# Designs tried in a protein design run: designed miniproteins, single chains. Part 41

Each design is a single chain, and the fold is of that chain. pLDDT is the mean over its residues in the fold that is shown.

## One batch from the design tools (miniprotein)

Design m1486
Fold by ESMFold2-Fast:
Structure m1486 (fold): chain A 63 residues (1-63)
Amino acid sequence: MVGKVVRAVRDQPVRSPDDIPLFVGDEGVVLAEVSPDEVLVRLLKSGAEGRVRKDHLEVVGDA
């Protein structure tokens, strides 16, 4: 998923300082894989960076 443009398919609340709030339709670029289930994403609209669950995202293109 690194270098992919992703879109949120589910809302994600902030649970830790490394998390970002995610709302359905938010788009970002995957910067790194943190774990098998989580990626580091930079949101395109806000520029916020943080950890997001892979199952809350769909791949929509290349960055």
Scores: mean pLDDT 77

Design m1487
Fold by ESMFold2-Fast:
Structure m1487 (fold): chain A 53 residues (1-53)
Amino acid sequence: MELIEKVKEKAKEKGLSANFPVDGYLRNYLLPKVEKGEITVDEVVESLKERLE
């Protein structure tokens, strides 16, 4: 499964819409950090939740 799809599934699990927009911060900053193992998908979802609340 693509990394963005895992983020969307986790976001839905955490009470966010799975159809949230993929912005430059998510795609160019957060997703590369997850691929490197620097942060988790859960931490990405928490960051998105803070921005949407």
Scores: mean pLDDT 72

Design m1488
Fold by ESMFold2-Fast:
Structure m1488 (fold): chain A 59 residues (1-59)
Amino acid sequence: ARAEEALARALEAARAGDGEAAQRWGTLASIYYGEAGGSAEELQAIGARVRAALRETGL
């Protein structure tokens, strides 16, 4: 699904140390999950996952 693809790209960018790309893909993932009827909890979880991946790279 588009949401899963956007999240995967956000996590890949975060692990590569590209915080700007990670933020853009993370935002797209939250939009696509929202369109699919995603809850506030799911949207928060997406942000947490991207932030955790950035933290692993020392950002």
Scores: mean pLDDT 76

Design m1489
Fold by ESMFold2-Fast:
Structure m1489 (fold): chain A 102 residues (1-102)
Amino acid sequence: MITQTPTSVTAKEGEKVTFNVTASEDVNGDVLWYKQKPGEEPQLLIKNVSKLAPGVDSRISGSGSGTNFSLTIEKVKKEDEATYYFFDKKSNTYSNGTTLTI
């Protein structure tokens, strides 16, 4: 089981936001973070825990190991409004996601 918290967050422009993931079993580092906006294709943000995908804003970072992972967005902007999902490739499982509102 993969649990992402919080399920929703409201932030002001310029604030820092962090999403946390806890897995019930060890995750083998083969984990991804996605951004989903209504009407748009899902965008890959992070691969292999902490590696930024090409073209992704450097305000976004990933970290973690074992059963605990996080995605951080610094200096949030209106265009960061989206639902953010964690994906474990080993279990082929998505998290419940977090909806960010600015």
Scores: mean pLDDT 82

Design m1490
Fold by ESMFold2-Fast:
Structure m1490 (fold): chain A 90 residues (1-90)
Amino acid sequence: SVEEDLKALQAAKKAGDVDAFKEQLGKALVNYKDDPTPLIEILKKLNAPEAVIKAVTDILKKDDDSRGLEIRKWLESDEAKTDIENWLKA
């Protein structure tokens, strides 16, 4: 549920655990593929940087064949690591 996903992401953010946060975000990107709106609202509630919101929005617009690859590519990127690390410290 949206509430459970919000709590999981909040817990990882509070712990400052970048790897746990990325794991939960990756799961959410798969779960909200058909309707991105609830995930974008969760990210806004967690004060996500605009770069993260844009990346998530762009990934969720991809077709089913490419979405999994785009999720992995972004989460493994230096940009995602930097943006998430800075976000979790804020």
Scores: mean pLDDT 81

Design m1491
Fold by ESMFold2-Fast:
Structure m1491 (fold): chain A 66 residues (1-66)
Amino acid sequence: MSVEELLRAAFDERTAEILLRLLRGELSLAEAAKLLGFSRPSSLTRTVLERLGLSVGALRLLTEKE
């Protein structure tokens, strides 16, 4: 499963598209947070991890293929 597929499955279309634009480098983390109504970029990161049900271990598995 790609990160794109995971985001599209876990979030609504608008939220998934904004997060995909962030991952493509088309938006900064601060711009994505502002568009989604978050006061801080760190709040966006935490909310995404919580909604995806990702633990620190699961996040490592996604990045360990590098």
Scores: mean pLDDT 69

Design m1492
Fold by ESMFold2-Fast:
Structure m1492 (fold): chain A 80 residues (1-80)
Amino acid sequence: SELSAILAEMDERYREEVERIERTSKPEEQERFARELWLEFASRLPPAGVERLRELLEQAKKIGDEEAVALLEEALRAAE
């Protein structure tokens, strides 16, 4: 999916941070660090990347993917 492609771009750009998060043994800390990384990545997206997130949010709302909607809405707020 296009969301998976964006996540792959994040993983490539922030490889060291992703590996650090993956080594975290506590699930709550792993989730927090992953969310912080996602928001930082989103805040640094070029206009084309932000537009891609908006299109994905529209599609996620249409199919009722509540998890994707929440993830994309947080990212778009951070990209502001």
Scores: mean pLDDT 77

Design m1493
Fold by ESMFold2-Fast:
Structure m1493 (fold): chain A 81 residues (1-81)
Amino acid sequence: AEELLKEAEEALKEGKYEEALKLAYEAAVEAFKKEDLELAKKALKLAEEAVKKVPNPSLEMEIILGMIHLVLAVLELVTKG
């Protein structure tokens, strides 16, 4: 999970926004499987940033962004207690 997050950060720095989104999403999925909510939150925030950097996001990317916002809201609630 941490490794995928680092790869996503590097892809984002290189302007590979779609690759960064893919890697960040995979990092979030792995973090959720490990119940690492803080890592999942970091990965989802990176995925959000990657989508926003795509000049013409697809409908699929817009749907993913909406889902990311919803999941982040739930994570904030759970983490806050």
Scores: mean pLDDT 77

Design m1494
Fold by ESMFold2-Fast:
Structure m1494 (fold): chain A 55 residues (1-55)
Amino acid sequence: SVRERLLELLERLKKGEISEEEYAEEVGRLGLEANLADPRATEEVKENARKNLEE
């Protein structure tokens, strides 16, 4: 799940396996994925997330 991936990224950051910049980028991407998986999100929000993930 997105939440589990977020916790994994945080653990990697704590261990120094990724930079703060890399962590921020991955968290942003997970946020877009969460919008796609969120049943409460509007189709407009989901479409925007799909487009941003393709960039």
Scores: mean pLDDT 73

Design m1495
Fold by ESMFold2-Fast:
Structure m1495 (fold): chain A 79 residues (1-79)
Amino acid sequence: SEEQRLLSRGIGHVLAIAGAALEGRWDEVRKLADQLVEEAKKTKSPELIEAGRLAAKVARQFGLDDVAERLEKAIKEIE
């Protein structure tokens, strides 16, 4: 279903961000977060919105508060 496809895409975005963060690739984390926000804005899907919230929590765990705040603000504006 479309819902399952969007859920899979959302999970993929979060895993990509977490992987980049684990490797200390901060510029890639920012780029991937921006890509997730862009896709969430285009689709307005609950699955991608939830992925954005999860990505923000991941960013905070790695001390990337600037990335987390940008994700949280962008997701709030889409809701």
Scores: mean pLDDT 86

Design m1496
Fold by ESMFold2-Fast:
Structure m1496 (fold): chain A 60 residues (1-60)
Amino acid sequence: MEELEKRIEELRAYAATLPPELAAQVNAFIDDLRERAKAGEPAEDLIQEADAFMAYLDAV
């Protein structure tokens, strides 16, 4: 969970630099990740998904 929380903080900081529409999408993604983690989804899978989304945002 520690590593996932770190990724979430990085995504949230990144969202602050984006246009409001993209920031809203990033925040929705963060909320979804947290709900899925609490539901027992493997942290490794969630971290990989967060890293992929971060790479996508870095490309736009």
Scores: mean pLDDT 80

Design m1498
Fold by ESMFold2-Fast:
Structure m1498 (fold): chain A 67 residues (1-67)
Amino acid sequence: SLEAEVLLALGDMYEGLANILYKQGKKDEAIEWYKKALELYRQARELGHPEADERIAYVEKKLKELE
């Protein structure tokens, strides 16, 4: 659905922001934005987006490495 696509795209934007913050040494801020991206990806999954599971797995692994 268009809604699932928009949620995935917003999650991708938040993940991108988290990556930038992490490169700037802003680890705590990066973790917060990764968590926001994860929530959007979970919503996209509930709406049936086929790429959401891959995004979720990646961000969960990233958060585990950073925490």
Scores: mean pLDDT 88

Design m1500
Fold by ESMFold2-Fast:
Order: C-alpha cells, then structure tokens, then sequence
Structure m1500 (fold): chain A 69 residues (1-69)
C-alpha cells in the first residue's frame, strides 16, 4: 500500500539525516585536527567515505520506493 511505502520512505529519510549528521561531525573533527594528527585524519576520512557509501545506498533505495508511489 502507498501508506506502507510512505512509512518506509520516512524511515529511510531519518536514517539518511542521521548519516549526514555523523559525516558533518567527523568533517568538523578533521578541521579541528588539521596537521596535528595525520594518521587520525586518515582514519576519519575512511570512516566518512564508508558513511557516504551507505548514504548513497539509502538514497537509491528511497528513490526506488518513491517511484512506486
């Protein structure tokens, strides 16, 4: 039903917003670190890339569900 699809889309939106928030927090941490800890910056950059990949997957799922409305 369209209501079930809408609920699933809203859940995906919530998860996407959570991932965006986490990415922004990590980017802020990198900015604070600057040149002080290059190894930590690399770890945070890798985590950001993993989160961006997950965000892309959820956006594609949301798009597919939206097309079924």
Amino acid sequence: SSEELRKKILELIGEILRLIGEILDLEAEIKKLGDKDPEKVKELEKKIEELKKKRKELLEEMKELSEKL
Scores: mean pLDDT 87

Design m1501
Fold by ESMFold2-Fast:
Structure m1501 (fold): chain A 58 residues (1-58)
Amino acid sequence: MKELEKIEEEYKRRLEELKKLREEGADEQEIKRQEAVLFTAASIRKIGVEFDRELKES
């Protein structure tokens, strides 16, 4: 599904932002906030993947 591609791209973008913040020594609270955002994106990605999998395997 095209939606999975968009979700994957968003997840990767968020992951790159988090890596950049860690490398720049950003505030711990800011890093934790970005981790929460990434976790949300990862959860959306997982739901999309599971949904696509069930449709193909059912």
Scores: mean pLDDT 72

Design m1502
Fold by ESMFold2-Fast:
Structure m1502 (fold): chain A 69 residues (1-69)
Amino acid sequence: AASEEAIKYYNRGRELHAEGKSEEAIKEYTEAIKADPNFAKAYYNRGRTYEILGKLDEAIEDYNKALEI
């Protein structure tokens, strides 16, 4: 399982994403990944958020990383 710290950042990212705050959500998912580099769900949801912003290259990188984990 992801660390408790990583899960807190991840949950903040999900809340921000639900509010339509995509840039802030990416920041929180990035902190979750820094706390746990093997947190597949954080990579996946950061990728989805990059896709919403039209940042397709970043989205693809995050999706590929999530699939490797």
Scores: mean pLDDT 86

Design m1503
Fold by ESMFold2-Fast:
Structure m1503 (fold): chain A 75 residues (1-75)
Amino acid sequence: KVLSPQERLARRLARLALQLADIVPEEEFLEELEKLVSSMPKDLAEMFVRELLYLLERHRPELVERVRKVLEKVL
């Protein structure tokens, strides 16, 4: 099944966010993530959050709950 341009962008952004989580302190990561999602169109933000949570559950499960709590404030 072919992904839409927005779905492909959301996946690329989620992968970059996962990389950012590995190199910056957790507090800084959560602050930057909130700013990023707040600046996105709603449809892109929802797809991005879904893709990011999927990646975090696999690679950084300890961050899932905190990311979800931060992002529910801006969605």
Scores: mean pLDDT 82

Design m1504
Fold by ESMFold2-Fast:
Structure m1504 (fold): chain A 62 residues (1-62)
Amino acid sequence: MKEKEKEKKKKELEDSILRTVDNGIAYLRETRGYSDEEIARIRANGEKAAKEQAELFVKEDE
């Protein structure tokens, strides 16, 4: 894949994964009563995982 196509696909995958993470966070907030600070940390970890997963997926797609 061209670099530009690779970056676009990676971002789309990252956004998709993050949407799933956000749904999970909403459920945890409702069920566990997590603080905003705890939610922010979980979200940051989710962002990192989403980026790593999207990168792996794009590499495999080659």
Scores: mean pLDDT 74

Design m1505
Fold by ESMFold2-Fast:
Structure m1505 (fold): chain A 90 residues (1-90)
Amino acid sequence: IEVYKRKLELDPDYAIALNNLGNVLKSQGRLDEAEEMYKKALEIRQKALPPTHVNIAISLNNLGNVLKAQGRLDEAEELYKQALEIRQKA
């Protein structure tokens, strides 16, 4: 893994930027592209932050919301349950 790539994968500001782009794409109805941005933001946050950090719960909720919009209700439910567990432990 390249040093610069690994640094971006641990960068909270990069995760925020990906999340913001996902929000814009979702608002445009570009749900598949929004899902990709939210998944990347979640991966960065899971690698960079403690497992109970509120920003991981936010990323899980955002991904759940786009999956719900796509009609993928079982997958959205699982992500919402994970976000709830984090918030209860924080």
Scores: mean pLDDT 80

Design m1506
Fold by ESMFold2-Fast:
Structure m1506 (fold): chain A 56 residues (1-56)
Amino acid sequence: SEEEKKRKEEERIKEALEALRRYEEKVQNGDVTREDELDYMAAQMILWEHQRKLAG
């Protein structure tokens, strides 16, 4: 179902936004690890791809 696909996409985007927020908190606390940087990069890519899909 396209409706289910859209719901799952929205959940994925929400998780990506939370990952960005957690990364910002860790930056402020000075606790950033390599894993956090990779997660941040992945989250940004997910959001970028989502925006690109909405355009086409």
Scores: mean pLDDT 80

Design m1507
Fold by ESMFold2-Fast:
Structure m1507 (fold): chain A 119 residues (1-119)
Amino acid sequence: MTTLELQALAGSRGVEAAMEELERWRKEGKDIEVDFSGFELSEEDARRMGRELGAEIRGKVEVKDFKITGKASELSDEAIEALRKVAEGMELVSRLGTARPGDRIEGEVKVEKLKEETK
């Protein structure tokens, strides 16, 4: 699993579908590489986007530098929870990117700095 695969799954099918695919990859012993230098959407940026689109947008996304590499089957519980939070952020960003005038979108996602490498 790559960063782009996680983003595509969470953005198109939602967080739970992305987590079900991750569990399948864990059972199949597949490799994972998800890496971010950090991603942020502030509350002010969200409100500005809402004003520009004519939609009601409230929330924030803060993903600190994080990297997870190695065997999906060897991931810690902390890494799995962090991946879920990242998927929640990716789903929220996808909803923002498809927002239309009159829509109401809210959400808050925060992921602390995490670095995990399984061998």
Scores: mean pLDDT 76

Design m1508
Fold by ESMFold2-Fast:
Structure m1508 (fold): chain A 69 residues (1-69)
Amino acid sequence: GGMEEAIKYLEKAREAVRAGDLETAIKYLEKAKEAGADEKLVEKAIEAVRAGDTATALSGIEEAIRVLK
């Protein structure tokens, strides 16, 4: 996976979080990690999704996208 692939998975995870689809959000966050997204930022976002903390989850995803740009 390349940087573009990781960004696409992070964007899909962000959309899933906004839609309240937590299972899909976690699935795409795991795919983003496999594609080369920052593991620590992705794991923090997954924990926030599991906790129902939408604001922290979205913040973590946005930060993960920014570090890949």
Scores: mean pLDDT 86

Design m1509
Fold by ESMFold2-Fast:
Structure m1509 (fold): chain A 59 residues (1-59)
Amino acid sequence: SEEELIRRAGTVAANHLEAQGKTDQAKAVREATDEAIKQGLSLEEALRRMVEAAGGPLD
């Protein structure tokens, strides 16, 4: 499902940021992921919000 894809994307992104020592950004991405799922957002909109929460592109 799209919800499951959003959840997996958010988890991967947050783990990547945490591995870089970006703990605050990882937390923001996790919160953005939870909010996107709660609001029933599309994968595209969820990813946009995750990138914004991360402070820019993830790589």
Scores: mean pLDDT 81

Design m1510
Fold by ESMFold2-Fast:
Structure m1510 (fold): chain A 55 residues (1-55)
Amino acid sequence: MEEELQERLERYRKTIKEDPSKRPEVALEMLREAKTFEEFKAFAEGIHELIKYEV
């Protein structure tokens, strides 16, 4: 379960690294991909890290 979620997060992270302008769109996709509260929390933490890189 977590392995699949981490793999998805890594793919999104790679996309953002190649095109930082897609950060907002990828963040929204991550939130939409979350089908459970547990996945939503994991994606939210990932988004928090993305915001951290903007600083």
Scores: mean pLDDT 65

Design m1511
Fold by ESMFold2-Fast:
Structure m1511 (fold): chain A 59 residues (1-59)
Amino acid sequence: SADELLAKAKELKKKAKEYRKKAEEYKKQGNELEAQILEGMAALLEGVAAWLEKKAKEL
């Protein structure tokens, strides 16, 4: 259902925000590679969430 897709998208966006916050913490500690990995994972989750939101609008 559309509601299920939107709920999954919301969860993925929440996880992406958490990863971006952790990435900022790693940057402050000088852990640049770990920060870049977390930012990349956040971007992928955001992309999947956008795709799910698009599918929900089609239902």
Scores: mean pLDDT 88

Design m1512
Fold by ESMFold2-Fast:
Structure m1512 (fold): chain A 70 residues (1-70)
Amino acid sequence: AREHYERGVEAFRAGRYEEAAEHFLRALEIDPRFEQAEMGLALVLSSPELPAELSERLTARAREITQAAA
């Protein structure tokens, strides 16, 4: 989980928002209670550089992961 979070942070720093989101989603699939990955994903999704269509798709996947763990 943490390894995926760290890769997500690196991708975000490089401006690779889709890749960053995928890494944060992977961390949440492993540990749905991983608050740092959830916050990292929220940061990516709030970035003005991320296309709205992609943001909506990633948000839907994040909700699916967290709801499945409840």
Scores: mean pLDDT 75

Design m1513
Fold by ESMFold2-Fast:
Structure m1513 (fold): chain A 55 residues (1-55)
Amino acid sequence: SVEKAREYAEKAIEAARKGDREAALQYFTEVGQHADSPEALEAARKAGDAAARAA
């Protein structure tokens, strides 16, 4: 779903920024599971970019 793909992308980037590689990989895997449409994939990408820029 779009919402879950976005949430997991944000959590993945936040975990990566904190140095928690295991959590980051788990969340990136979840993004792949929930990015089940071009719309969901685009939402995840934008959320990830926004989280990375906030870093």
Scores: mean pLDDT 74

Design m1515
Fold by ESMFold2-Fast:
Structure m1515 (fold): chain A 119 residues (1-119)
Amino acid sequence: REEHLRKAYEAFRNQDYEEAVKHFEEALALDPDLTAEELLLLGQAYIELKKYEKAIEYYDKALALDPNDAVAHLNRGQAYFELKKYEEAIEDYQKALSLDPSNEIAKKNLAQAQKKLAE
């Protein structure tokens, strides 16, 4: 588990998201109980690979462990936006902004999702 996690973190840092996903999934196979932080990184790696449904799956698991993680809501909202699920994206961006009202990215992304829904 620890060897695969170390390699996953190294691959993620090097922006090698395919290798990061591979090593996180190998760690998950040895220990199905990933931490919220590990699940967030796996979700982010799937975002970078444009595998948005997989990203949402891992953000759902991360938010089950820590429901008030503003970054997890922001990133899951981004995945929903890319899938053109604008209503779900708006809900996540609103939650992210309620948790961190100063987050300029959440404000911008909320406005963009609302504009897309109105089109």
Scores: mean pLDDT 84

Design m1516
Fold by ESMFold2-Fast:
Structure m1516 (fold): chain A 60 residues (1-60)
Amino acid sequence: MKVPGFEDMTVEEIKAAVEHMRALAAGTTGEGRALYEQARDAVIETNKDKLTEEEYEKLR
């Protein structure tokens, strides 16, 4: 990878990023929570082609 972005993540990196953002969302309120939830969704959608249907559903 030349410049790692959301599209350059491995499946394990995607899972770790999603779990981290979920933990942050659960610990915040209002606008901060919404931003972490949006970031989580962006990581999942950007890497949808790398995920199985089961992994996609589990991460949502």
Scores: mean pLDDT 72

Design m1517
Fold by ESMFold2-Fast:
Structure m1517 (fold): chain A 66 residues (1-66)
Amino acid sequence: SLDEEIAALERELAENPEDAEALTRLGEAYARQGRYAEAVYAYRQALKIDPEHERARANLARVEAA
């Protein structure tokens, strides 16, 4: 479930807070739940770590355009 995916990603990020991929996946899970403000925050954190993360950048643009 999305709730289980979010919980797993939050545990991964507790161990490794500078994981741009995990932050991007967390943003994707929030967006799939309609939690767009939290998704935007997660994508922005991912891009602070890896400014060239194409999926985070594309997903952020889509959420901000909606």
Scores: mean pLDDT 87

Design m1518
Fold by ESMFold2-Fast:
Structure m1518 (fold): chain A 74 residues (1-74)
Amino acid sequence: MVEQAERKLKEGREALLKGDKEQAVRYYREAGELYREAGDEVQAHVAYSLAALVAGDTEEERRHHEEAERARGG
């Protein structure tokens, strides 16, 4: 459900603002899974990219960014 995924993105941002990076990564990954289940591949890869960015995994972030752009291309 897209609404549930959006809620998880918000929870991830709030965790980051509180300095809880591990919690933020968890919420962003949950958002990605929810977007995938809803069939929104672009937003799923965006959410996974955010999780990778917070975790410091630049290669995983770049890969998900590229997948999101590819999904937009139709």
Scores: mean pLDDT 79

Design m1519
Fold by ESMFold2-Fast:
Structure m1519 (fold): chain A 66 residues (1-66)
Amino acid sequence: SSQKQQLLEQGRAAIAEAARVDPGVAARMGRLLLEAQAQSSQPDGVQVLQQKLQQIEELARQAREE
């Protein structure tokens, strides 16, 4: 459970960084994080969260690049 919380915190941090550059992209990433959080209640939820976080972080990176 603590591992899932740490992953969610990482996602929120990435969204906060993106919000400084592009609030629209940050809102989109927020929706992805909510979807990942909902799926994280399943047995493989940690793996799902890790995969979705990588996607969110990539979107944040692209937003910073413009």
Scores: mean pLDDT 77

Design m1520
Fold by ESMFold2-Fast:
Structure m1520 (fold): chain A 110 residues (1-110)
Amino acid sequence: FHPSPRANVADLAEHLGLSPERARELAELVTEMSRALNEVRSEESEEAAIERVLALLQRRFGLSPEVAALMRELLRNGADAALQLVVEILREGVRDPAEIAARLRERLAA
């Protein structure tokens, strides 16, 4: 899945099966991630871009250091996989760090 930072919230809700509230949360997160990546690309390495995106996800979801390490690995494999997981978490309302960690491990094993 490849969500655009300019995607309409209603389109995101329809295509991803999200409520309007969850679609707005995703649109805001994608916008912040895109801003961080665009800023880093002018003066920093891809590793720095990954760390900025990871910091946003840690703030948004309250990730533990262990879960953050798994998310860092997923981000290194490609932003699409990380975005798909974020969509899944928001759609299902998952807030348990252990469940998030389990889903991250499953994605990395696939």
Scores: mean pLDDT 68

Design m1521
Fold by ESMFold2-Fast:
Structure m1521 (fold): chain A 61 residues (1-61)
Amino acid sequence: MLEKEIELALELMKASIALKAGDYEEAAKAYRRAAEIAKELGDEKLAEEYEKLAEEAEKKA
């Protein structure tokens, strides 16, 4: 559904903004939500990539 693709894009934008602001906790939350949306879209590979990005952000927090 197009709505899920838009939500995914918005979460990735939130993560990018949070990373630039140094808010690594917020970036990790955004990436984790992006991973959940990717799973719902049936793309497990993308979901795993976003989960890794969330873990990297958490490490910096």
Scores: mean pLDDT 82

Design m1522
Fold by ESMFold2-Fast:
Structure m1522 (fold): chain A 60 residues (1-60)
Amino acid sequence: MALSAVGEDAAAVQEAVRRLLIDGASKEETVKYLIEKFGLSEEEARRIVEIAEAITKEVE
């Protein structure tokens, strides 16, 4: 997570994760996408995906 970002990167990352999870992408696929697209570390990407998955799964 880019804590130094003013929210623009955070919003883009969250939207990408949400779209991928809704489209049926796995956690691992989403993590790889974030690393490649946004240059996040594996740990940062996994943390973001876990939070998004928890939110999406609870709404189901």
Scores: mean pLDDT 71

Design m1523
Fold by ESMFold2-Fast:
Structure m1523 (fold): chain A 118 residues (1-118)
Amino acid sequence: DKVNEIVAKYAKKINLVVLDARPESLFKAGGITSVPTINVYGENWEKRVKEALEKYPDAKFLILPDPLNLPESLAAAKKAEEMLKAAGKEVKVLPLLPLPVDMGLFLKKLEETLKSLL
């Protein structure tokens, strides 16, 4: 898909790990597969972030927000960003877009955000 194509393009230049803040059902249904992707939702998400920090010590991080804007997803994404910054990692958060998502605008914002990690 076009999302994975753009991510793969930048992954050639960036050691990239994605944190996916979407609910587990959306994460399992599909998402970014071209780079390591960690779900920051539900049980053990903090443990998954800590494990990613250990496994990918030189990585830059992209946080994909929850389009449903659930309070627990927002809290987890914010805390994950704080954990990554506290660990001295470069992290960018993809801007949250209004529903229904304009895929053209989403892809544009994704590429702009990935360029800022170069």
Scores: mean pLDDT 79

